# Ledger of designs, part 99: designed miniproteins, single chains, continued (4)

Each design is a single chain, and the fold is of that chain. pLDDT is the mean over its residues in the fold that is shown.

## One batch from the design tools (miniprotein)

Design m15654
Fold by ESMFold2-Fast:
Structure m15654 (fold): chain A 71 residues (1-71)
Amino acid sequence: KLDELFKQAIEAARKGDSEKVFEQAKKLEELGLDDAGSSLKQLGRLLKEGADPQQVAEAIEQIGTETKSKL
């Protein structure tokens, strides 16, 4: 379910696990949610480059809220 996917991405981001964030981004793209997937890929890159894990997690939470509101 979409909720579980975003929850897993948020938890991965809080742990600094950029690879797990990229994995969830790919799953979003497989569901046809290309905009959300691209946004998560960008956030995963920022996390890999040393962005604050909590800020990245909050950004993913906002993307999840916006994605669900459009469905």
Scores: mean pLDDT 83

Design m15655
Fold by ESMFold2-Fast:
Structure m15655 (fold): chain A 83 residues (1-83)
Amino acid sequence: SPEGQRALELTKEYEKKYVYENAEKEIARHQAALDRYQALADKASPEERKTLERQASLHQRRLDIVKKMYEEAKKEEEARKAA
């Protein structure tokens, strides 16, 4: 629906702004979570290790996404200032 499409576009714009303004905090948060889950996995039983490694992988994926979005947002801001 047109309304649903517009809601998606606004959500993306808000997420982009949020990432730009809060990227360093989000990166630090996901990095800390990743480090914690990796440390726990190293000490865990084989069964628990799989769950902890999965959690670490989710935080790694989020960290990669936030870093990429932050790099793109910085380049866009620099391009805007240069224009």
Scores: mean pLDDT 79

Design m15656
Fold by ESMFold2-Fast:
Structure m15656 (fold): chain A 107 residues (1-107)
Amino acid sequence: SEEEKKKIEEALEIAKKTVEENKEELIKIIKENPEKVAEMLRLHVEAIKSEDADVYDYARFFVIILTLSTMESIDPVIKEVLEEMAKDESLPEEVRELVKEALAKIK
């Protein structure tokens, strides 16, 4: 929907700014806590699928995805969750494309 696209666009701008300002700390948290980050990603996906999903629900998810896309390698447990999300047809197409782009950058 048009409203959903606007929420996603606003959330992406918030997430990009957050990652730019906090990149090193976010990378450190992800590297130190891969199992917890995988769990958080699953929780954020369920929040995004909710009819009550707001801009900040999308932004929290995008912060993690964008941070992961800047990393040279990620823990296999996180990669597995991203691969599941890329195939999840119940997620908005724009969200799935962002996850696919992150996976393409993570070798």
Scores: mean pLDDT 85

Design m15657
Fold by ESMFold2-Fast:
Structure m15657 (fold): chain A 59 residues (1-59)
Amino acid sequence: EELLEEAKELEKKAKELLEEAEKLKESGTASQFEIDELEGIAALLKAFASYLKKKAEKL
């Protein structure tokens, strides 16, 4: 229950970060470093969410 809820929150945050990164790419106002950081953090959040989902499904 709690693990699945946490996974959904992490996926939501990851999507928000990816949308922000996409907007920054389109505007051309951000550095590549900022875009890479947002995408990197989003990837880590997705990986952790996937781990929590797998753990929750086994419970």
Scores: mean pLDDT 80

Design m15658
Fold by ESMFold2-Fast:
Structure m15658 (fold): chain A 83 residues (1-83)
Amino acid sequence: IKEAIEYLKKAIEAIRKGDVEKAVEYIQEAVKATLNIKDKEKRKLLEEAIRKLAEAVRAKKAGDEEKAEEYIKEAEKLLEKVE
């Protein structure tokens, strides 16, 4: 669980810095870490956070910084529920 959360936090930082390539890499590592989680509820919250950050990456690539930040904030709220 902690490993997946750490990768998603790194992805958020990368998105905010405009490093989309690093953000995608961290999201992929978070997906791998999430597959090892047996707690179905926590896994579901992490999968939702991953989806939100993937949307944030797409918004950032499109130049929609406001939409990217909205998706990041939604992902951060999901990560707080996992902890």
Scores: mean pLDDT 82

Design m15659
Fold by ESMFold2-Fast:
Structure m15659 (fold): chain A 78 residues (1-78)
Amino acid sequence: AEELRKKGLEYLKSGDYVKAAEYFIQAAEEYEKQGNYLEAADYFRLASIAYLKAGDTKKAMEYFKKANEYRQKYLEKL
C-alpha cells in the first residue's frame, strides 16, 4: 500500500494524472481487502481528483461515487 501511495503521489506531481489515478485505485483496493474503508475512501477520492485533472469526467464521477460508498461503510461500522 505505501509503495502504491508513493507512486501515485509521484505521478500526480509530474502531471501524469492517469497513472496517478491507477496507483491510487490499487492502494484503495488494498485497503478495501483489509477492511480499512476510511483509507479506501480516501484513495478512491484521490483517484477521482486525478481523473478530473486528466479530463476524464466519467471516471472521476465513478470513483467519487466509490469514495462516498466506502465512507458510508466506515460510518455504518461506528
Scores: mean pLDDT 84

Design m15660
Fold by ESMFold2-Fast:
Structure m15660 (fold): chain A 89 residues (1-89)
Amino acid sequence: MAEEWYKRAKEDWEKAKEYGKKAEEALAAGNYKEAAEYYKKALEYMEKVAEVAIEVLKEAGKEEEAKEAEELLKKQREEGLKFLEELAA
């Protein structure tokens, strides 16, 4: 079986990297509002990747690692949203 879930996660990961790079370029140019928009998109794709990873860990019986991944996702979401709010201000 082709690993369809992995291919989809890989696509979302590549999109997250693409938007992250655009955000860094906008930030370097002093375009803080544009940087915030790109970081927000990068976070959305990273969340999709993290959700797939958590689901895979649960299916593999690695519940403790899945909990750690969920906490990491929550932390990244909270820190990222706060950073974007400050950056766009």
Scores: mean pLDDT 76

Design m15661
Fold by ESMFold2-Fast:
Structure m15661 (fold): chain A 69 residues (1-69)
Amino acid sequence: METLVVEGSQVPRVKQRLDELLAEMEKEDPEKLAKAREDIKLGNFSEEALELIERQAEVVREVLKEQEE
């Protein structure tokens, strides 16, 4: 996962999809999401922090795949 190029038109879409993901995770378990975000801020890569990072990365990959063909 070494893609550092994001087009201007894709940045708003990625942000929107990430906001939707965060809203969904908050509906599922708000305390787990809060813990994951706090762990990331502290540089603590707990299971919850890694799960949040992975889910955010999946959203980015999904947006990029929509541009594959």
Scores: mean pLDDT 72

Design m15662
Fold by ESMFold2-Fast:
Structure m15662 (fold): chain A 77 residues (1-77)
Amino acid sequence: MEKAEKLEKQADIYEKNGDYEKSAELYRQAAREYAKLGDLVKASEFLQKAADFYEKSGNTEEAERLRRAAEVVREQA
């Protein structure tokens, strides 16, 4: 849990600085760590956040991929 929480905090910092691409990468990493812990609800939530920030950075294809991944994870939660 500590690793996932640290990644989330770092993502928030990059978000506040307007570094949406880096924030998206960190939220995606946090989602992966939460998935390893079996917290599929948080994993799905952070995949959705990562998708939103990829969209803000202009990376629409990655945003669509992560939204689809969030749906799959949510169905398993």
Scores: mean pLDDT 83

Design m15663
Fold by ESMFold2-Fast:
Structure m15663 (fold): chain A 68 residues (1-68)
Amino acid sequence: DPALEEARRLLEEAERLLAEGRLDEALQKIKSAATLLGMDPSNLDPARGDATALRAALHELRELLESL
């Protein structure tokens, strides 16, 4: 599924951006991945500027992707 491959790439990019401290850019990549996985990306807005919350969201989306 091309959407699942794209979601995986976005989550890998988000992880790199989080490691670089680019939280806003990481949030945008995580929101794009969430959209591809059928989630409302606005659910991630409370995690804005919160590296711990963004890492938790990334982990949850990665686990969801692996379960599909």
Scores: mean pLDDT 84

Design m15664
Fold by ESMFold2-Fast:
Structure m15664 (fold): chain A 72 residues (1-72)
Amino acid sequence: MDEQSRRAFGLVAAGKYEEAVEFALSEDATIQARVAAASALILKGKFELAREIIEYLSQFDPKSAKVLENAL
């Protein structure tokens, strides 16, 4: 797991959901970090926040976005 993905999981694990979303939606975030943030939010039951990341991700990686949508 890359460093950005670990940070995304860490933010969600710490209950910093808004910070995790902000990080995932940043221009500098990797696709892997966005997937990690959305996945972690789904596991925490934060479906609306996960959807926000998924909608953004669909513009860059529609396959990963579709997999995450199926997990909602």
Scores: mean pLDDT 81

Design m15665
Fold by ESMFold2-Fast:
Structure m15665 (fold): chain A 71 residues (1-71)
Amino acid sequence: PSEKEFEAEVNIAFAEIYLALAKLSGDTETAEKAQKYLDEARKHFERGDYEKAIELANKAIEIVREAYKKA
């Protein structure tokens, strides 16, 4: 894989972990928001748009991190 493809795979994997943590905590609102960005990241990855996939996966991670900074 290309370097960007690998970066996208790693960022999507981290987003999946963060989303799983949100789901386990029962924070359905945060989980739903993060899921939407993660779904878009996967769609861009499937098209070969790795830069956009990285951006969207990072947004999913940020949504979860911001929710827990406020708790």
Scores: mean pLDDT 84

Design m15666
Fold by ESMFold2-Fast:
Structure m15666 (fold): chain A 80 residues (1-80)
Amino acid sequence: KAEELAAEANRLFAEALEAARAGDAERALELARRGIELYKEALRLKAEEEGASEEEIEEALEKLERQGEELLEHLRELAE
């Protein structure tokens, strides 16, 4: 399940990149935001399966949130 969510997130990120390259910033950001949410879900499920503490999960999610913001900024720049 976690792997399936991560795979779907990666597919959305690939579509977001193509949308950004086409100059469609709005679509790129929508797709990337959906991908980030799925990736957060996948990360949480995988961490729980591996026996991570709630604190460790929260820390990992905060890191992912920051990386997600950097991705969104990069896509905006790539689109124009």
Scores: mean pLDDT 83

Design m15667
Fold by ESMFold2-Fast:
Structure m15667 (fold): chain A 66 residues (1-66)
Amino acid sequence: MKPLTAEQAARIAELARQTMESARNGDEEKAQKYAEELKKALVEAGFSPEEADRIAKTVIAHGKSL
């Protein structure tokens, strides 16, 4: 797999954090918005669209479970 740049890794981590926090707070619109940005960042980093979608769904589910 291609290694992530520091900037890509930082952006993915921040978007995952924002997605999780929004989902935890019940803000579905913000959670979905950040999840879409997370998926785009993951695809740009070399993940498939299917893997990116799976990761975003996992982040949302984890946020909702907290």
Scores: mean pLDDT 80

Design m15668
Fold by ESMFold2-Fast:
Structure m15668 (fold): chain A 68 residues (1-68)
Amino acid sequence: MAEEHERLGWRHFHAGDVDGAIEHAKKALEIDPNNKVAEHLLKAAEADRAGDGDEAAEHLEQARKERE
């Protein structure tokens, strides 16, 4: 389920496994392309992987707001 992959993406991101976060966020979007939380989490993880901590933090905040 998309929600399970969303949760795994968050867990991997917080554990510092950026590649795992990207993989699970992509799987969540494959199941539910309109999952805004997974979309922002994917962008946050990709920005973190690129070394752009400010962009990563911005997308992470957007993902949190979409959950509320």
Scores: mean pLDDT 81

Design m15669
Fold by ESMFold2-Fast:
Structure m15669 (fold): chain A 55 residues (1-55)
Amino acid sequence: GEADIRRAAERAAAQARKLGASEEQIEEIVRAVLDGPDADTGGLRGAGVLSRLGL
């Protein structure tokens, strides 16, 4: 649902910050997660972003 997508985006951003990502990279990651279909419905786009970040 929307809450799950938002939570995923927040966690992705937090991990990116820990890895020293720039503000532009963090914005891109958040946008990719939010732009994908609902994560809980098997949205590969959001899941792919989180997987690449090791989340």
Scores: mean pLDDT 64

Design m15670
Fold by ESMFold2-Fast:
Structure m15670 (fold): chain A 57 residues (1-57)
Amino acid sequence: MEKLLKEAEENLRLLEEYNKKSLELSKQPEKIKESMEYGMLGVHYAGLAVSNRRLAE
């Protein structure tokens, strides 16, 4: 169970990193598509973090 909680924390950390990168890229018009792709990765890792947390209950 502790392993799943640690994985959830790591996935949340990745979510924060990808969201920050997405926001930074969104400030550049030529990189809007890339910004959206990193935003979608953030959503994916958010889902994984929630799932891992639920399984660790």
Scores: mean pLDDT 75

Design m15671
Fold by ESMFold2-Fast:
Structure m15671 (fold): chain A 74 residues (1-74)
Amino acid sequence: DYEERLAADPTDAEAYLALGEEYFRQGRYEEAARVYRRLLVTHPDAPAELLARAAALHVEAMVRLGYPPARTPA
């Protein structure tokens, strides 16, 4: 349960990244994309490098889900 992990460490943006990576590894691209998206939206205080990595992995997860480029945020 990703919400449980994120609720436990709301100030640790790295936990969001790690959790998304775990879902991605399991082929759970929808869950991975949701975790990355939440990180990008709810953690404006996270380091820029971490947010950039989350954004890249979010795009990769969306591509794996078959979302067309025109429908995904830049």
Scores: mean pLDDT 71

Design m15672
Fold by ESMFold2-Fast:
Structure m15672 (fold): chain A 55 residues (1-55)
Amino acid sequence: SMEEKAREIQKKLFEAALNGNKEEADKYISELEKIDPGRARRFREMAEKIIEGKK
């Protein structure tokens, strides 16, 4: 289902953000945006804050 696919992308996005990998995070945000633009917007903000917090 699309929801299962979105959840899998979210897991990968979160892992990329925790690793500070901005390029990988941006890739998963783009994939999520094609499925659920609203969720992608919220997770983009969250991922940016996580990556910034690792400086």
Scores: mean pLDDT 81

Design m15673
Fold by ESMFold2-Fast:
Structure m15673 (fold): chain A 69 residues (1-69)
Amino acid sequence: MTKEQLREALKEAREIAEKVGNEKALELIKEAEKYLEKGDLEKAEEKLDEAFKEMGKSSKVPKRRKPLR
């Protein structure tokens, strides 16, 4: 995942976590943002994935195209 894609995903995940009031997901998103700023893209992606897991496997939001590599 690129830095830009990760930043966009973090913004969307944060909005969802705020809507559902998921404190754990918000913590994970905050950690992912810290790693992104440090340049640790791998760790930022891991924290973002953890946040999405915390919010549930099947998202309630429409799925957007996401390139897989």
Scores: mean pLDDT 72

Design m15674
Fold by ESMFold2-Fast:
Structure m15674 (fold): chain A 92 residues (1-92)
Amino acid sequence: GPSVQQAAQLLKEEAAKRGGTAQVQVQGDTVTVTLSGLSVGQMIGAVGGATEGWLLGGEAEVKRDGDTLTITLSGLSEEQMARALRVIAGGL
């Protein structure tokens, strides 16, 4: 819905400010975030801190492949997806 789209746009803008890109895909109760063109240390440090510090009541997976970081969050409500995207954006 609109809240998830707004949060996705915020994440894309924050990644762009740092010279990278963010892609967001939503399917059912799953959101997948792909970050690229950012410092690997910056992405892993920020996201690692965020994922260690929070409990979403669903499944969380973080995968790195070269200069690309993929975050998959499952079992989320639309409000939880929007919050997750905002936290990731704030952690960049």
Scores: mean pLDDT 73

Design m15675
Fold by ESMFold2-Fast:
Structure m15675 (fold): chain A 58 residues (1-58)
Amino acid sequence: SESLRKQIEELRKEREQLRREAERLRDTDPLMAGVYEIVIGGIDYVIERLEKKIKELE
């Protein structure tokens, strides 16, 4: 659905922002960079689930 596609688009934008922050922090705050990587993994999981839902509905 259009709503699910928009959710995926917004999550991809958030993921890229978090990836940039993780890279920025890698050398100065590796623990926080690790936390960002965990959050990115969670977003990737949600995107995968939403993409699967689209395939099931369409």
Scores: mean pLDDT 84

Design m15676
Fold by ESMFold2-Fast:
Structure m15676 (fold): chain A 80 residues (1-80)
Amino acid sequence: TIEELLEEIEKLIKEAKKLIEEGKLEEANKKIDEAVKLMVQLKEELLKLSEEEQEKYWPKAQALGDKLGDVEDKLLKLEK
């Protein structure tokens, strides 16, 4: 479901942040890659919903996208 996708993406983002703090950058990258794949799936599923359901879930998806971007930026700065 959409709710399950949102929860799994948030979990992966939190796990990636913890791995970055532990210096496990390769493992963090794997969690980020998984979150990105689920974000693509989430957006595709959202586009199939009614306008009312999209309005309900799109803000949550946007917030997760922002969090994912922040984690990706942090990881990129640490890899250089």
Scores: mean pLDDT 81

Design m15677
Fold by ESMFold2-Fast:
Structure m15677 (fold): chain A 60 residues (1-60)
Amino acid sequence: LKEEEEKSLELTREYNEKSNRIEEEASPEERREAVLESASLSVEAIKHAVEAVANRRLLE
């Protein structure tokens, strides 16, 4: 696996863990803001995955 692929997986795991914890403890306002932040992390994870594919293609 490339570093970008590993980073994408790590961000996904962080999102899942934080989401589960927030559902039990957070206020409605904190939960909504955390969901938006988690969405931003997901977008960044996709960006790293796309860069990994592009880098692999350049080697060909």
Scores: mean pLDDT 67

Design m15678
Fold by ESMFold2-Fast:
Structure m15678 (fold): chain A 58 residues (1-58)
Amino acid sequence: MEALIEEIRKRAREAGLSDEEIEELVETAQRLLKQGMSEDTVLAIAESRIEELKAARE
């Protein structure tokens, strides 16, 4: 669990997201995990969101 959240934060930082965007992404991931979504699915959703935000800036 904690390792997944750390991985999401790392990938978001590497993609150039702001601290605010990173925390919003982490909060969403934590909420989905608490609702019973699998770690693999949550990571895939987070990666998709990071790519969307990155594409919007580049």
Scores: mean pLDDT 80

Design m15679
Fold by ESMFold2-Fast:
Structure m15679 (fold): chain A 93 residues (1-93)
Amino acid sequence: DMAARLQQAREAIAQMKRIAEELLKRDPRLGEAVLRSVRYYERHFEELADEAIRGAETLRTRGVERFDLNRKVSLEAMEKAERTAEEIIEERR
């Protein structure tokens, strides 16, 4: 299970990078927020695998296909994901 989960997280991170590159062309702020989350997930890969998978799914369903209607929701989701990731890392201290 763990090996499969980590592989899914790697794919999710790669997908978020591709989405961020496309979003940067339309909304630099949203694209930069996604890239910031990607960098954080890459640094804490094993601890944040599930969060990375959830983040990619959120961006796929809301950020790319319905950007104009869901921009605020996408930004709020990225901010919440970053905060949750910080909490997970701190919990291990």
Scores: mean pLDDT 67

Design m15680
Fold by ESMFold2-Fast:
Structure m15680 (fold): chain A 93 residues (1-93)
Amino acid sequence: GPSDLVRKAQEHLELAKQALKQGDLKSALKHIGEVLEYAEQLRKLGALEEARKLAEEALKLVMEVLKKAEDKDLILEAIGLGLRAIGILIDTS
């Protein structure tokens, strides 16, 4: 149900934050992507508030990656994930 998806998304948010703290931007982006997959599933189930909150947190982490990233491929991946997060925010407004 929605509560289980939120729990799994929060686990990936924590892993993304830990990866960012360690400078592992690739792992951070991987976990941010997984958060956004759970947010999209929550949106499809009509859990719009939960989907919106996860997309807001994911977007915040994308911005932190963009602040630290110097590699073109990491920057492009982060931009792509940011656009996905913005799409969920629009659809859940």
Scores: mean pLDDT 91

Design m15681
Fold by ESMFold2-Fast:
Structure m15681 (fold): chain A 94 residues (1-94)
Amino acid sequence: SEVEKKIEEYIEKEKKKIEEEKKKLKEENPEWSEEEINKKIKEKREEEAKEIAKKAIESGEITEEDIEKLKKEAPHVSLVTAIANYAKAKKAIA
């Protein structure tokens, strides 16, 4: 329950960071549509998530059992993003 609460707080904090980055891109690129801004944010988040997920898997911090659990518990989220978020949350609560 305490670990779940920490993960939930982390997810909410990440959501806030995404909204702040979206606002910054909108201010820097007023000619871009909301769809273009969302695409750029998604591409950036996916690249960051790939790097974090790769490092966490290579270090053994995220196991195959963790990956299967994330597939079951967060099917609505990109698996790479879910792995990255879990790895960051796990490091923050360690």
Scores: mean pLDDT 72

Design m15682
Fold by ESMFold2-Fast:
Structure m15682 (fold): chain A 94 residues (1-94)
Amino acid sequence: HMLRPHPALEEVQREINRLIRIADEKAPKSAAPLVVATALRVIGLVMEGASPEEIRATLDGLVAKLEQLGASPEAVAEIRREGDRIVAVVEKAW
């Protein structure tokens, strides 16, 4: 391989794809651009070697905005759980 991928990147991408799917199924459709922008930001942060705290703060910001957009408590809980999985993957590789 010409470049070594970040150790967590493949697992983070997998969990991000799951988060996007959950948000598409359960969150308001108006949230779609925000979810995509947050996903790209998290991938960028992981590639930059950002701390688990920075990634958690980014994902917590998404959750807060989804609540403001009227996402159900169930959708918020599932997206928060997915965010926790992303943070755990980053912590393991940190």
Scores: mean pLDDT 80

Design m15683
Fold by ESMFold2-Fast:
Structure m15683 (fold): chain A 100 residues (1-100)
Amino acid sequence: EKAEEEVRKFLRTSLGLSDEEIDAKLAEIRARVEPVIAFLDQQLAERGLPDDRTPEQKEEIAYTLLVTAWALRQIGIELAEEFYKEGKISKEDLERAKSG
């Protein structure tokens, strides 16, 4: 919850995204939690670790991981744009950073 609020503030103030754009992206991320939950469940099972977490707790953990990964990607794009502006990277490098 607090992590989402801080991510929203960063995106709004540093990247100039609208609340509508942020809400749309967070909704998209929320819809994509199932594969992350399945991956984490498999990793715990393969390592023989107990997992007593509720489905709701699994969803919130997966959501937090996805939101954090997206925020880190946006920071990477911003840094790439700054480096391009300073002449430190090529336009091809910048486009690669934006596309992943």
Scores: mean pLDDT 75

Design m15684
Fold by ESMFold2-Fast:
Structure m15684 (fold): chain A 58 residues (1-58)
Amino acid sequence: SREEKYEQDRENLLHVTGDSKRAREIVDKYLPSKEEALSLSDSEYDERLAKAIKELSS
């Protein structure tokens, strides 16, 4: 489900980046809540995830 994907994606991003304060702020900026993530279309969700990954990689 989208809910499971949201939780897994969020955890994976934080794990890979060492769960720094900056990493949490970036993840929260693009994927701030489960409710918001569930309201997005598949393309909107994927775009936000891609933006989070890009910013975390900087």
Scores: mean pLDDT 78

Design m15685
Fold by ESMFold2-Fast:
Structure m15685 (fold): chain A 55 residues (1-55)
Amino acid sequence: MEEVYELGKLSAIDGLEAGASGEEIIKKIEENAKTVLSEEEAEAAVKGAKEGVAE
Protein backbone atom coordinates (compact mmCIF):
# COMPACT_ATOMS: atom_id res chain seq x y z
CA MET A 1 0.00 0.00 0.00
CA GLU A 2 2.74 2.48 0.92
CA GLU A 3 4.59 1.64 -2.32
CA VAL A 4 1.55 2.23 -4.57
CA TYR A 5 0.76 5.49 -2.76
CA GLU A 6 4.33 6.71 -3.29
CA LEU A 7 4.32 5.58 -6.94
CA GLY A 8 1.09 7.49 -7.54
CA LYS A 9 2.59 10.60 -5.96
CA LEU A 10 5.82 10.35 -7.97
CA SER A 11 3.92 9.68 -11.21
CA ALA A 12 1.84 12.81 -10.62
CA ILE A 13 4.97 14.91 -10.03
CA ASP A 14 6.57 13.51 -13.20
CA GLY A 15 3.41 14.28 -15.16
CA LEU A 16 3.35 17.88 -13.92
CA GLU A 17 7.01 18.28 -14.89
CA ALA A 18 6.15 16.92 -18.37
CA GLY A 19 3.45 19.62 -18.73
CA ALA A 20 0.27 17.63 -18.07
CA SER A 21 -2.53 19.17 -16.00
CA GLY A 22 -3.25 17.84 -12.52
CA GLU A 23 -6.73 16.76 -13.61
CA GLU A 24 -5.35 14.77 -16.56
CA ILE A 25 -2.69 13.12 -14.39
CA ILE A 26 -5.16 12.05 -11.68
CA LYS A 27 -7.61 10.67 -14.28
CA LYS A 28 -4.84 8.75 -16.08
CA ILE A 29 -3.49 7.24 -12.85
CA GLU A 30 -7.01 6.30 -11.69
CA GLU A 31 -7.81 4.56 -15.01
CA ASN A 32 -4.50 2.66 -15.08
CA ALA A 33 -4.70 1.71 -11.39
CA LYS A 34 -8.26 0.34 -11.71
CA THR A 35 -7.11 -1.80 -14.66
CA VAL A 36 -4.01 -3.43 -13.08
CA LEU A 37 -4.37 -3.04 -9.29
CA SER A 38 -6.81 -4.21 -6.63
CA GLU A 39 -9.48 -1.75 -5.44
CA GLU A 40 -7.50 -0.96 -2.26
CA GLU A 41 -4.24 -0.46 -4.17
CA ALA A 42 -5.99 1.69 -6.79
CA GLU A 43 -7.37 3.93 -4.02
CA ALA A 44 -3.88 4.30 -2.52
CA ALA A 45 -2.36 5.17 -5.91
CA VAL A 46 -5.04 7.81 -6.61
CA LYS A 47 -4.58 9.28 -3.12
CA GLY A 48 -0.83 9.55 -3.77
CA ALA A 49 -1.46 11.18 -7.16
CA LYS A 50 -3.79 13.78 -5.61
CA GLU A 51 -1.17 14.53 -2.95
CA GLY A 52 1.56 14.91 -5.60
CA VAL A 53 -0.58 17.27 -7.68
CA ALA A 54 -1.43 19.34 -4.57
CA GLU A 55 2.27 19.95 -3.87
Scores: mean pLDDT 76

Design m15686
Fold by ESMFold2-Fast:
Structure m15686 (fold): chain A 106 residues (1-106)
Amino acid sequence: MSDKELEEEIKKLEELIEKVKDDDLESARLYLKIAELYLELKRYEEAIEYAEKAIELAEKAKDDPEAPAILAKAYEVLAKAYEELGEKEKAEEYKAKAKEYKKLAE
């Protein structure tokens, strides 16, 4: 996927967030997808911002059986972004959280 195609997809997803703001879990999925796209673009600070927002929204919907899967993936994005930024301790902490939520999603 080209960087231009990734940036275009991000713009479309940002527009969709405004339309689904009443659904915390759906909003969390959109923020997570944007975070993953920023990670592919190697824009690690933006990937962190969107992943943190996905976590905030998924935690609001924590009683939903799909919330742990979103949390696991969002923490994986944080771990990878912090690893690339040289923040080894934060990367290991978020890797551990991703594993915990992945077990809950199974």
Scores: mean pLDDT 86

Design m15687
Fold by ESMFold2-Fast:
Structure m15687 (fold): chain A 68 residues (1-68)
Amino acid sequence: SEEEIEKIREEIEKIVDDFLAQYAATTDRAQRVAIALKAEKEIESLLDKLPPGEAERVRTEAYARIAA
């Protein structure tokens, strides 16, 4: 349903927000790598629950924010 898709999008946005905040606050290189890998795994797991078209759009938006 559209409501389930929107809920998953909001969960991914929260993961991105949490990632960006933690990454900016972290000075340890190994910890930064761990934070990035955890965020990627969580994002990809949620994207797997979306229809293919929505997954591609949401992935593009999420990783664009991470790259900015």
Scores: mean pLDDT 84

Design m15688
Fold by ESMFold2-Fast:
Structure m15688 (fold): chain A 72 residues (1-72)
Amino acid sequence: MEKKKKLRELQMKLIGHTLRAIGAILEGNVEEAERDLKAMEELVKQIESLGGDTSVDKRIIERLKKAIEEAK
C-alpha cells in the first residue's frame, strides 16, 4: 500500500510545518511562518492528489494566514 504510506508521510510533514508556523508566529518570525505556510499549502495539494481529506488543514492554513497578516 504505497499510497497509504505516502499519505502518512505527507500528513506527518504537514503537522510538522503547522507546529513550526505557529511557533514562528508566536516568536514574531513572520518570514519563517510564511515559508512554513507555503510548505503546508504544497503538502495539502499533494495529499488531495492522493485522495486525502484536507478540510481541517485548509481551515488551519486560512487562520494562520490571517495571524501572519495581523503580526505584520
Scores: mean pLDDT 84

Design m15689
Fold by ESMFold2-Fast:
Structure m15689 (fold): chain A 68 residues (1-68)
Amino acid sequence: SVAAYLDRILDGYEAGIRMAVERGETELAEQLLKDARAFVEKHRDQLTPEQLAEADRRIARMEEIVRA
């Protein structure tokens, strides 16, 4: 499903962001966050409201990681 595919891709973005932050690579972390947001937006119309809310919560968690 699109939701399962999206979840798998977002797992990759979150892992990449955490690694970039741990290494002090702020610009890379910001770029990965931007790419993750763009990926969710590309598939927004294919998600149920519940799936979209979960994707948005995942993006919010990534934003917190980048801001830390």
Scores: mean pLDDT 86

Design m15690
Fold by ESMFold2-Fast:
Structure m15690 (fold): chain A 60 residues (1-60)
Amino acid sequence: GPMEAAFAALRAEVEALLAAGRYEEAQRLIVRAYTTGEVSEEQLQELAALFRRLRAEAER
């Protein structure tokens, strides 16, 4: 549905920012999407898990 399409686009943008090393921008985008109601709580958890995973990977 529309929310799944919007989430897919947002996730792709987050992944692109993370790939570019723009962690602060990726985090801000996730927070804004949740605050504006663009993503559900479950989708927020998915994005947070993705961010944490990639950040932990960069720590190595």
Scores: mean pLDDT 79

